# Designed miniproteins, single chains, continued (3): the designs that were tried, part 60

Each design is a single chain, and the fold is of that chain. pLDDT is the mean over its residues in the fold that is shown.

## One batch from the design tools (miniprotein)

Design m10066
Fold by ESMFold2-Fast:
Structure m10066 (fold): chain A 91 residues (1-91)
Amino acid sequence: SVEKKLKEIDEAKEEALARVEEAVKEGDLKLEGPLEEKVEKARRFIEAAAEIEKKLLLGELDEREALELLRELAEELGLPEVAAQADELLA
């Protein structure tokens, strides 16, 4: 069902958020400036990425369109590295 697939996207979103926290703690992401600001922007991006993936699932976007929107959003938030991680969410 669509509802089950949407739930799977929400679960992937929660996992992505947890991975961001772990990456920050281990220094996997090279963050400059206030750490809290970077984490907040990453969380906003992940939430928006989940919504984009839901639209992809519903056939409102194709995969190329979704990827382009994710990269534009990451650029607006100053998080190009997060865009690369979001590619795994689409896979």
Scores: mean pLDDT 71

Design m10067
Fold by ESMFold2-Fast:
Structure m10067 (fold): chain A 94 residues (1-94)
Amino acid sequence: MTDEDIEKEIDELFGKDVPEETREKARELLKLTSVPLTKEEAEELLKNTTEGAEIVLENLLKNGDKEIQELIKKNKDKPPLVVLNEVKEFLKKK
């Protein structure tokens, strides 16, 4: 994705009135999702972004696709980073 594509995706998923700190964390997570990483590399990076994962998951529950919302709801008992990994794997299959 280009930087412009990332900004557009943030606006569509999280809204235009989202605080800059939330946008910065969303940019990093979207870049991570777009990079062909090994499973191990992705898991390590996501463990270091627990706050970012929680923010992204909350925003996806409010503004994301119905399929993503249902996936998050199904995994609500799991740690945020585990739920975000499930969402990333789901998006790779689309």
Scores: mean pLDDT 66

Design m10068
Fold by ESMFold2-Fast:
Structure m10068 (fold): chain A 65 residues (1-65)
Amino acid sequence: SLDELLEKFRKSVLEYFKKKNPDITEEELQKIKQKVDEISEITRKLFERWAERGENEVAKKRLEG
């Protein structure tokens, strides 16, 4: 579900810039995507570290029953 949140964030940013700047180029949109991706990567790394503990617990539970 983190991917859904990050995708919504990305879409919202892109739609905002498209709506306010109709002349925006594909190259400019790619730059915006890059910046959003950089921010998302920092967030993902933090989440991934915390989720890894949860996934290990869930994996153990699946093996036990």
Scores: mean pLDDT 73

Design m10069
Fold by ESMFold2-Fast:
Structure m10069 (fold): chain A 80 residues (1-80)
Amino acid sequence: SVEKKILESTQVTLRQLAAQGRKDAILNLLDVIINWLESKGLFDAAKQLRAIREEVANATTQQELQAQVEKAIEVLESLK
């Protein structure tokens, strides 16, 4: 389905951006996917990603950034 492809593409992109340390790009992508999830009525997943987004914004190390992105990927995986 188109929805599964969006989830898979988002997971791949988040992983790549995290590996590159591109925090601002990760925050922007999380905002896009959160809005998309809310538009689909997936409010619990959107709420979890909002909490993860705040932790990404507060991340000061590459390890912290990667840990929070992995949590976001797990939330998206649960929707498949």
Scores: mean pLDDT 90

Design m10070
Fold by ESMFold2-Fast:
Structure m10070 (fold): chain A 72 residues (1-72)
Amino acid sequence: MEKKELEKIIENLKEKFNLPDHVVEALRLYIEGKEDLLTPEELALIKRFIDVIKNGKGYEELKKVIDELVAL
């Protein structure tokens, strides 16, 4: 998946789930390859989030990962 497609998905998810700025920033850092700026907990959840998106897993799995990211 191209970087532009991931950025568009993140913007749509920000509006739909009212994601806080810290979650949006963490996702952006990962997409830009700046993984070393993320905490181990943020990195683990972001990797799971990207995996769910890329592998087309159901909405319920996506929502669970988003809820965990918001709780960070």
Scores: mean pLDDT 73

Design m10071
Fold by ESMFold2-Fast:
Structure m10071 (fold): chain A 84 residues (1-84)
Amino acid sequence: GVAEVTAAVRAERERILPVAEETAKALEENPSLIEPLEKALEPAEELFREALRALAAGDVETAKRLAREAVRTLEAAMRAFLAS
């Protein structure tokens, strides 16, 4: 269920936290970056939506895979945003 998917993304979540902190700081310093960041995060949002659909269908293994992919996609998008 949800707990299993949450446990599966723990490593990715721990890795993303410092990147998320840097991203939040950049947005505090320049709020005009909010819209470009929101657009950059859309692929990760779709993967999370697909993970939730798989979980609702009882496919926990697909939900775990898609959730991990979503967190990795989110990390990559934030890193690319910070590098720009």
Scores: mean pLDDT 81

Design m10072
Fold by ESMFold2-Fast:
Formats: structure tokens, sequence, C-alpha cells
Structure m10072 (fold): chain A 62 residues (1-62)
């Protein structure tokens, strides 16, 4: 759990995602672990969320 949360936090920072959105993403990821999702499933979902958020930020910057 903690390792996946740290990995996703670093990826969000590298993608220049705002802290507020990163906190929301990490809260969602924590909820997924509580619901019984595996580290592998949570990583895939987290990566998808980061990609979506990064795309939105890129569009706003353009």
Amino acid sequence: MDEVLEELRRKAEEANIPQEQTDTLLARVRDLFEQGYSDEEVREIGDSMIRSMARIQEQKAA
C-alpha cells in the first residue's frame, strides 16, 4: 500500500499535477485498497487517473 501510494505521488509530481488533485487521487487509491483491490489493480487505476489529469492540465496550458 504505502509503496504504491509513494510511487503514484511521485508520478503525479513529475506530471505537474496540482497538490489538491494529487491528494484526491491518493485518497481514492486508499479507498480502493480498503475495498480489496490488489496493488497491481490500484497501480493501473492510479496510472490511468494521472494520465487523465495530466492531459487536462496540458490542455489548459495550451
Scores: mean pLDDT 78

Design m10073
Fold by ESMFold2-Fast:
Structure m10073 (fold): chain A 88 residues (1-88)
Amino acid sequence: SVEEALERAIEAAKAAVLAALAGAPRSVIDQHVAEVREAAREFEAELPEAARRILAATDRISQAKTVEEIVAEAAELSRLAAEALERV
């Protein structure tokens, strides 16, 4: 469901934050970001604007150079997904 996909995106974003804070390799962070992208594709047809904004946030996380940047972008992603979840 869209609700389950949005929750999965939120949880994957949280996992990316925790991995970054723990000093995990970039590949581990990228795996969590990929999970967010997969979740966004699942609800893209029903919530195209929310999916677009979330996918843009995943691109910014992938381009981030610091833990602080990853945390900030993942927090924004969580906010966008939570806002979309309130509309379902």
Scores: mean pLDDT 83

Design m10074
Fold by ESMFold2-Fast:
Structure m10074 (fold): chain A 79 residues (1-79)
Amino acid sequence: SRELQEEAGKIIEETLKELIEKGLSEEEARKIILEAEEEAIAEIRPLVLAGKIPKEEVLLKTAERTRELALEKAKEKLE
């Protein structure tokens, strides 16, 4: 559980660094990550309730989806 929490945290930290490297300010990058996280939680919550995602994997799956959405949002904002 703690190992998955640490892995989830690393995914978010690496995503933040990538967004800043793409030319976004730290404030803009953090805002995009927060918006992506809210969307990821909304997508994942019904899957957890349906038993499709184990509770122990929720943080990792949420972090992975947050990363995907954040990178997509960053591309849209920079175009």
Scores: mean pLDDT 84

Design m10075
Fold by ESMFold2-Fast:
Structure m10075 (fold): chain A 75 residues (1-75)
Amino acid sequence: KIEEIEKKLKELVDKAQKYQTESNRLSKEADEARARGDVKTAEELETQRKNFQEKRDKYIEEAAKLMDELLKLKE
């Protein structure tokens, strides 16, 4: 039903936004680590950032599929 899809879509978008926020934080921390010469910490933070970006992208892909289904149901 439309309401169930809309609710799930909002949950996926909210999760994607949460991971984007965390990714942005990790990016800033990685830049700061590089600035102080802490290459190991910067690499670790970049790896975590990439993992959060992958999770964000996955939720965005799921949301896009649900949005496509929702648009077809609203025809």
Scores: mean pLDDT 83

Design m10076
Fold by ESMFold2-Fast:
Structure m10076 (fold): chain A 64 residues (1-64)
Amino acid sequence: MLSKEEVAEMIELLYGARPEDLRVDRRRREVVLPDGRVFSVAELAKRFGIPPSVLQRMLESLSS
């Protein structure tokens, strides 16, 4: 399973967004990039091979 640091690196590489600039919507389980693009946590979790609940916690930690 990818570490929190590896997830941060993947997001920056694939989407050009720094993890600290991400906005995580807990109710909708969505991630909003600085440019306004929105991705579901479930979609990202499938792409990264991480359980959605684990990725949600990682993203919340990284965006703090």
Scores: mean pLDDT 79

Design m10077
Fold by ESMFold2-Fast:
Structure m10077 (fold): chain A 88 residues (1-88)
Amino acid sequence: MEKAKELAERLRKLAEEVRKLAKEKGAEIDEEKWEEEIEEVVKLILEDPELGEVVVRLLELELEKLKGGDAKEAEEEARKLIAEYEAK
């Protein structure tokens, strides 16, 4: 239970960071839709903490990409994470 709540809080914090950096880089973000999507993901994390770990990690990779990290490397890691989860 605690782990799922910590993942949900971590997701919300990462989502805010991603939103802020994306706006700074000129991305148009529908804040209403963004908020709705984040709440749906929070529900998923609370129901499936294993999926929650994957989602949080994917969001961390997106944040690194937005900060000017290697986008190709982040995309490859994201694909591997999704494939590994789906293979279960």
Scores: mean pLDDT 74

Design m10078
Fold by ESMFold2-Fast:
Structure m10078 (fold): chain A 93 residues (1-93)
Amino acid sequence: SAAVEQAADIVSENLNSNPEAEEELLKAVKPLEEKGLEAAKKGDFETALKHFREAIEKAREILLKAGVPEEAVETVERALLERAEALIEKLKA
């Protein structure tokens, strides 16, 4: 949706102008995403979704601390959760 695209642009602009927040995101989020992908490859979709949710929660904390507007963070968070859930359902089917 247009709202998700606008929120993603706000997040991207903030990270491009704040290298410290971008580095913190990579260090905190990437290991959780890797664990989620590893679990998904093994067919452990419940563990995969748990790690993806943890990654999204960590991203939320870092983005809010970096001064990204709460509404933009909430919009992106919701879209990422919906995408992760939809992906897991497709892989289960």
Scores: mean pLDDT 80

Design m10079
Fold by ESMFold2-Fast:
Structure m10079 (fold): chain A 90 residues (1-90)
Amino acid sequence: EKLEKYLKILEETFKEVEPELRAQARARGFTDEEIDRVLEMARAWGLVTAKILADAGIELSDEEAKELFKRDIRNGFDIGMEAVEVDRRA
């Protein structure tokens, strides 16, 4: 099942990058609650990509999928941080 394969790679990739992302967000003055919300957004971004890859029948190697998910997680994390900063200004 293609989706299960991509979800597994996503989970493994998320666990690898999470500590670094948490440290970066804390350095920027984010609270633990804000970091948890931003990480959930990053995870949701990766889940969308996993579904798109599976639905489109795209065959990536484990390494290709891992690198794609690293980019997705980081992109989702950056967008989430910007969203929290905008919310603070409101």
Scores: mean pLDDT 84

Design m10080
Fold by ESMFold2-Fast:
Structure m10080 (fold): chain A 95 residues (1-95)
Amino acid sequence: MTLDELLDWYEERIKENPEDAEAWLNLALVLVLKEEYEEAEKYAEKAKELYLKKGDYETASTVDKELEWAKENPETTEEALRYAFEGLQKLEQAR
């Protein structure tokens, strides 16, 4: 699955269930991987609001930290992403 396919999948998910805090957070992390930090922060803020609304204060408090970690480790994140894309391409070629 490509980053664009992941974006489409999570966008569809949040349209069907706009209260899915995990989907909003994962979408924000995908945007960090695409280096769209401003958009990533907007989606992360939405995820935080939804976690707070459902009483998950612990997860809400870690959202900014998770986003910050991904921003501070872009090289490792990119390498992992490139490896995943190569694996997906090999699986598609095997079909």
Scores: mean pLDDT 73

Design m10081
Fold by ESMFold2-Fast:
Structure m10081 (fold): chain A 67 residues (1-67)
Amino acid sequence: SEEEEQKYIEAEILARIFVHTAKKLGLSEEEIKRLIEDFKRYAKEMGLSQEKIDELVKWLEEEAKKL
């Protein structure tokens, strides 16, 4: 639905900001892991499906490996 698509877009924007912030601040692996957990919690609370959360988390983890 439009509502679910909007939630996904919001979560995707946050994920992109997260990656940018981690890169700019030079966050440690531990700090990055904590932020991914915080993102995961936020996405669950906003009502994203587990499948969509897993997709975004996987993308975040792969981007974090490049930092």
Scores: mean pLDDT 80

Design m10082
Fold by ESMFold2-Fast:
Structure m10082 (fold): chain A 94 residues (1-94)
Amino acid sequence: GPAAVAAARERGRQLALEMIEKANKAPTKDEAVKIAREGARRLRDEALSLPSPEQARAFVSGVLEAIGEALEKGANPEVVDILAREAAETFRAL
């Protein structure tokens, strides 16, 4: 229902922001990239595990919204690129 779709979007947003924040706290670029790749895997796994394609699309939309906001605030472009590419591929798989 609409509440589940809204919750999925918010969950996607939260996951993206958590992964970006975790990567920003990484002591090296290589560790930040590793965290981003782990985030991409979690994004795909969580989106594809949702009960409906509508909820999965809402989740990916939430991820993309959070990525846009983080990029405007000066987030690491390499981390953002990794997450954005996975979000696009996951959306195409739905």
Scores: mean pLDDT 88

Design m10083
Fold by ESMFold2-Fast:
Structure m10083 (fold): chain A 89 residues (1-89)
Amino acid sequence: DEAERAERLDRLIEEARAVASDEQLEALQRALGRAQAALARRLATLDEAEARRLEAEYAEEATAALELAARGDFEGAIARLEALAARLA
């Protein structure tokens, strides 16, 4: 469910914001933005079935990264998002 996935990501972002400094939050948002931009570029080249599969894989990886950030591991979260962006390039 796309709505449940979006709600989970929003909740994790909110949890990360609660424990982040402004600098940590800015760095996390920058890394997340890069991963999202890489996903959008990749999705433009794929058929519907491949796009749905990639979106599911992205959601799993982004969720795992944001769970690290919610626990205070911002370096781990950023590294995971940067690795995700590199794989999508």
Scores: mean pLDDT 81

Design m10084
Fold by ESMFold2-Fast:
Structure m10084 (fold): chain A 97 residues (1-97)
Amino acid sequence: RIDEILKKKDEVLKNLDEEEFQRYLVVVSKYESGKISLDELDEKEKIYVEAAELSKNLDIEGLEKLKEKYKDDEQITKLIEYEILLAELKKLAEERK
């Protein structure tokens, strides 16, 4: 339920590296605003953008596949887990209408 997902989201956020998370937010914001193109991103930043697009589309299955692909990178997996929880919360909010 919403309360359980919110608790999990807060736990994941507490365990995320602050610098990594800030980099993620900045890169995604610049990409979505058209200030940076995909070809200007490094490999890790391309993963950030892919995770953000999947989350925007509420593609939880796609996010789970991305998490499995990069499972050896703890920070990337934590960022993707955070986005999965956000997508689940958004999906539950839509189901209430």
Scores: mean pLDDT 79

Design m10085
Fold by ESMFold2-Fast:
Structure m10085 (fold): chain A 77 residues (1-77)
Amino acid sequence: DAALDRAIAVGRAAVESGDREALGAYLASSSPGEAQAALLTAAAYLGKRVPASRSSLSAEDAELAQRAGDRALAEVA
């Protein structure tokens, strides 16, 4: 899934390389689900647990974000 893989790559790069500019650009141009997917990926790589906000997300956007977070957590375990 290209959207999922891109969100994970951006979130990981923000933590591992400190690429805050790429993360900021992605968040400005992405959907709410893609933005949350990248942020949950970054949180997982920082060793932090951040609850997903569901108040403004569709079920599909919430699922995308959760899948990204779960994959990132599996990679850092």
Scores: mean pLDDT 72

Design m10086
Fold by ESMFold2-Fast:
Structure m10086 (fold): chain A 108 residues (1-108)
Amino acid sequence: SAEARAEEQAGVSAESQLMRGQYSINKKNYQDKLARLKASATPEDSERISELRARIREAEELIMQQSFAELMGLRATRENAERFAEAYQRVKDRMKTISDHRKGRIEA
């Protein structure tokens, strides 16, 4: 029924929001660590700065994956991890195609 579908989608949205919240806290912690390190950074800190930047990018990608899972009506659980990864990659590839098409249209 329409009601059952709406309830399922609400569950997906709730789970996505919870996970994005967790990843956002992690991202903020890495950003704060990076800001403190950069305020007094020496050449020896370059590897640590690189690691923190990588962790920030990873957190951003995880946030994006949860947003796409919600959009696709999928729950990002262990049981559907493969379907989640496939759906996210499909959306990412589509976004790149749209971006490339827009650039081609502007530059032509």
Scores: mean pLDDT 74

Design m10087
Fold by ESMFold2-Fast:
Structure m10087 (fold): chain A 87 residues (1-87)
Amino acid sequence: MPSPMEILKEAAKKILEVAESDPSTPEYVKEKLRELVESEPESIEEFVEKLDQAVALLHTTSTNEETKAEVIKIAKETVEKLKELEE
C-alpha cells in the first residue's frame, strides 16, 4: 500500500495539475506547488504544513470556482486515503 508521504505527494501533484489548468492562479502559487511536488521533505508534518499554505494561497488568489471545488475534492479524497491507512 502507498505510504502517507506518497499519498500526500500524489495529492500535491493533482492540486498542481488543477492550478496549472487555471489561468487565474498566479505563477508564484504554481511554483510553490511544483517545489513541494519535487521536494524531499524531512517529515510528513513539514510536507502537510507546506501543502496547506499552498492550498490557502490558491483559494485566496484563484477566481475560478471549479478550481476551488476540485482542490476541495482532492483534499477530501486524500484525508479518506490517509484514514484507511490508520485502520
Scores: mean pLDDT 78

Design m10088
Fold by ESMFold2-Fast:
Structure m10088 (fold): chain A 90 residues (1-90)
Amino acid sequence: SLQKKLEELEKEEKELLELIEKEGLPEEVRELALEAFEYLRKIAELEALPKTEENEKEIKELREKALELVAELARLIAEHYGTSITITRS
């Protein structure tokens, strides 16, 4: 159900935000994570509606935006841990 999907997204968002705080990741990572989950919730809500051309177009646009945010999030995390790997105490 939509409700169950939204509850799963809320749990995943909370777990990711707790991990970001625990690992001391940059504020930009937290901001991107919050924005990405906002788009994922919007997509889930639209996917629960009847399949119309308009809804399908909006879902596609939101998915493209979510993918851009996820790619940027992954890039920042990789850069952070790439730097940390060179430090023996990190």
Scores: mean pLDDT 79

Design m10089
Fold by ESMFold2-Fast:
Structure m10089 (fold): chain A 79 residues (1-79)
Amino acid sequence: SQEQHEQLLLESFEGMLEMLLSVARLARQNGKPFDADRAKAVIDASLANFLAEVTNEELRQRAQQIAAQTKAELDRIAA
């Protein structure tokens, strides 16, 4: 169904955000620089693509919320 397809797109988007957080945390643990601004730009581009494909308002709002939370967490890791 369309709802199942859009739900899978949300799960894929959330998985990408978790991967970015994992990479940032690993960089921090190893004393390596992490480009939080570049990572946030990737999140913004991926969110724009998600919102172009998904029409369900609850899923759109969830994606926007988790993207904002992930960007805030990346800033905390980079500080």
Scores: mean pLDDT 90

Design m10090
Fold by ESMFold2-Fast:
Structure m10090 (fold): chain A 63 residues (1-63)
Amino acid sequence: SMEEVKKKLKEKAEELLKQKDIASTVLEMTEFALELAKKEGLDVSEVLQMANKILLELLKKLR
């Protein structure tokens, strides 16, 4: 479901931000979102937009 996809994207973003710099996190999240969309048979653009929104919200909390 889209809710499960969103949870996986958020979990991955939080994991990456603890271990990686911001630039590496963005790249790895893009790769993860593309692979997740392919695996789940979802629209790549929709999953990538969701990943970007999740990352943006998490990055805003780093202020």
Scores: mean pLDDT 82

Design m10091
Fold by ESMFold2-Fast:
Structure m10091 (fold): chain A 79 residues (1-79)
Amino acid sequence: VDPNKYSKEELWELIKPYVKDVKSFDEFLEQLASAEAKEEYKGKKNFVEITLQNGKQYLVPMESVQEAKDVAAAINKYK
């Protein structure tokens, strides 16, 4: 797990296509309740589960379990 692997800009480009109700990474962080790496859930493989303070959940697909863990750790570092 490497929380320094991704910049704010790189994380925003990964998340932006899926989290439509926020306009910037800083707004995303303000509304963020949790970001968790998941290996498999609801028939999907390797993703970051994002939960906002309003209860909305988003699944951001990743290429690997390691990428999911690194992205989740980087988001939590900036939170």
Scores: mean pLDDT 79

Design m10092
Fold by ESMFold2-Fast:
Structure m10092 (fold): chain A 95 residues (1-95)
Amino acid sequence: LIERAEEYAKKGDEYYKEGLELEQQAKEDPSNQADYLLRAYGKYMEAGSYYSQAAYYYHLAGDEERAIEFGKNAMETSKKATDAKAQAQAARAAK
């Protein structure tokens, strides 16, 4: 259970980092901003899913402290996904 939770947490971190890199590319290439932000949205959705799975398996293992931590990470990542999608839609509407 803990080993699986750690695997999901690591995957969440990897996708979250990819999302941040895509947001940086959106700033560096305004002509493709909407595309990069939509890809960031996808990466943050994946990260949030993995963080939720990590929280669930930590809960099953009786590690409530880490379950709460990764539950919060999932919520914050979901907010970043929503923000990226909204920014992508706004960038498309402005063109």
Scores: mean pLDDT 86

Design m10093
Fold by ESMFold2-Fast:
Structure m10093 (fold): chain A 106 residues (1-106)
Amino acid sequence: SIPESGEPPSEEVAKHIEMLQRLDKLLEEFKKLLKDEEVLKLFRQVLAIIKEIATLDYELAEEFLKKLEEFIEELKKNPSTPISEIKKKLEELKREAEKALEELEK
């Protein structure tokens, strides 16, 4: 069903909306797996950095999004993963994303 709005969204706008929807879905899935507020805060920080990368380099943001999706799938397979290990992996991903963003802003 195509809305009678005269012009469809540009491919870039459609990709950006899809990226935001995927990030929101990952946050909701992560909340279902974990109730630790510090881990949720770290996860939200990673999502925020990926959103910033997506405004500068969509393909690089997609790579980080895929890593985050793979991380959640591994947590689903290993529900007994210690919170300390989860924090460590998120901190590593955050550092990689922050470094990538810094290189894009230079």
Scores: mean pLDDT 80

Design m10094
Fold by ESMFold2-Fast:
Structure m10094 (fold): chain A 61 residues (1-61)
Amino acid sequence: MKQTEEQSRRATLQLFEQQNQQNLLAGKEPEELTEEKLEEKREQMKKDDAAALAHDNKVGA
C-alpha cells in the first residue's frame, strides 16, 4: 500500500486544475504548472491535512 503519495499527488493536481478553472471563470489568469509549484502545493496540503486533524481532535474532545 505505497499508493498514498501517488494519490496525494493526483489530488494536488486535481485541486490545481480546479483552482485554475475557478480563476478562469473569475477572469483571473491561471497559474503556471511547474514541478516546484506542485511540490509546494503538495507540502501545503500536508500541512492543511495535519491542521484539520488537530482541529477535529480538539472539537471532538
Scores: mean pLDDT 68

Design m10095
Fold by ESMFold2-Fast:
Formats: structure tokens, C-alpha cells, sequence
Structure m10095 (fold): chain A 81 residues (1-81)
């Protein structure tokens, strides 16, 4: 749990810095998708910190994976445009 949360926080910080540096290079849609990915990661970290059971952790991670895949698909489509 702690190692997972730490890695997710590191990813969050990296994504925020990347977004800041490339903000002028992204289209409005790319920026919206990137922000949604950052928001999802932040929400998932907060939920994991509050989770008291392994069942809750597994449910949170499954939801994160599903939602993240949807955002990745949107981002891939936008990169091709």
C-alpha cells in the first residue's frame, strides 16, 4: 500500500511538471485529457489512503485501471489528430 501510494504520488508530480512545461504545445483537448488523468490519479491516491480493507484497495485499483484506459484511448486519438 505505502509503496504503491508513493509511486503514484511521484507519477502525479511528474505529470504536473510535464503539463506545466508542455502547456503551450498541447491543444485545448489534450490539456483537458491530461488534467483529467492528473485528477483521476489524485482522487485514486486519496481513496487508497482512506481504504481500510484489501477488498476496498482492489476495488479502487480496478476502477482506476478502467478509467485510466479510457483516458489513454482519448489521448491516443488526440495525438493522431
Amino acid sequence: KEELVEKMRETLEKNRETLRQMESEFSPRQLRIARKMIDLLEETIARLEKAKSREEVEAILKEFRERNLELVKEYEEELEA
Scores: mean pLDDT 77

Design m10096
Fold by ESMFold2-Fast:
Structure m10096 (fold): chain A 59 residues (1-59)
Amino acid sequence: MEEEFKKQIIEEAKYLLSNEKLTPEEVAKRISEKYGVDEETVLKLIREYIKERAANTPG
């Protein structure tokens, strides 16, 4: 998957998780429908983002 496209998906997911208070599963469904990406793939990206944020906290 292109890094640019992956980054756009993560930014959208970040917005939906933070501002709309949706679950990762609901976010994955919406992004999947919007970008035409498999829901399971989007969910994996969201979970990876959550893990990465936990491991790489700024500071």
Scores: mean pLDDT 75

Design m10097
Fold by ESMFold2-Fast:
Structure m10097 (fold): chain A 62 residues (1-62)
Amino acid sequence: MIDWEEVELALAEMYAATLVRANPDKSPEEIAKEVEEILRKNGFSEEAIERAVKTARDLAEK
């Protein structure tokens, strides 16, 4: 059976990675804030938001 919570986490992380790739000129902090705001408004769990924000920061900080 598909674990919906695990799928949600994967989607949140994938979204964060996509936003980083689409916005190379934005700072890690700006991207992380945007990811948090969008995921929260779309009803994602706090765990998913926290993981996505960390992923966005880590990917943007090269």
Scores: mean pLDDT 78

Design m10098
Fold by ESMFold2-Fast:
Structure m10098 (fold): chain A 86 residues (1-86)
Amino acid sequence: KLEEQRRLIEENRADWEAERDAFIANSPVPREAAERYVALVDRYIEAILNEDWDAAKAALRELLDLVAEVAGAPAEVVQANLAAID
């Protein structure tokens, strides 16, 4: 299943690269937050493709923290989401 997910990410990478610029330009959140989100997604994809699972988990955790910060989610919700990725 992890191999299937890696292949799906690789196949859709070009679509993500095309869409990320539009996401940054049209995002309702501050541009700095949108740029950080894109950078973390890119880091996550690279870690998965390099089979660096520790780096992938770290990038995903930072993504969840950023989403919680931007959305104003309570710390309890952030902790629940982080626990779900184990």
Scores: mean pLDDT 68

Design m10099
Fold by ESMFold2-Fast:
Structure m10099 (fold): chain A 95 residues (1-95)
Amino acid sequence: SMMRERSRRLALEAEAHAGVAEIAGAAGALADPETGRLGVRYLEEGVRYAEEVARELEEWGDLESAERAREIRRQMEEKRREFEARTEAAERAAA
């Protein structure tokens, strides 16, 4: 099914985006406060992208891939909060 193949490609794109955002967030949060804030913003963008992907997959009837994209979104949201806390700690130490 062409629809299943497109859905799988979209889900893989969401996973790739999430991976890049997580690496950027982790690196930023450990480097300095300004870079940390940039990393957190990348994770926020990844969360929004994963939500959009999940919506499209659901509209295409690929509920399994849509649920996977929502799982990725939840994991990125959790990482965003962790890295935001690290960035805030770094800001306090730099003050």
Scores: mean pLDDT 71

Design m10100
Fold by ESMFold2-Fast:
Structure m10100 (fold): chain A 78 residues (1-78)
Amino acid sequence: MDEKEFRERGERFKKRGEEYLKKGDRKMAAASYIAAGLHYKEAGDLEKAKEMLEKAKEAGADDPLTVETAERLLKEID
């Protein structure tokens, strides 16, 4: 995918994560924010990638595997 396509996909996953949070589905919200962070990273938008991964960590706080995944990905973009 080109950089613009990664950015557009990241924005769609960010919106999806926000919608899942509003529905109370924190597990799906965390997964969506991880996907958004990965796409923003590939688009070169490291600031948005970090923001999304922090949101994933917050949404998925009750799931240790989700927290570990978000923390690992955050270290990759440092």
Scores: mean pLDDT 84

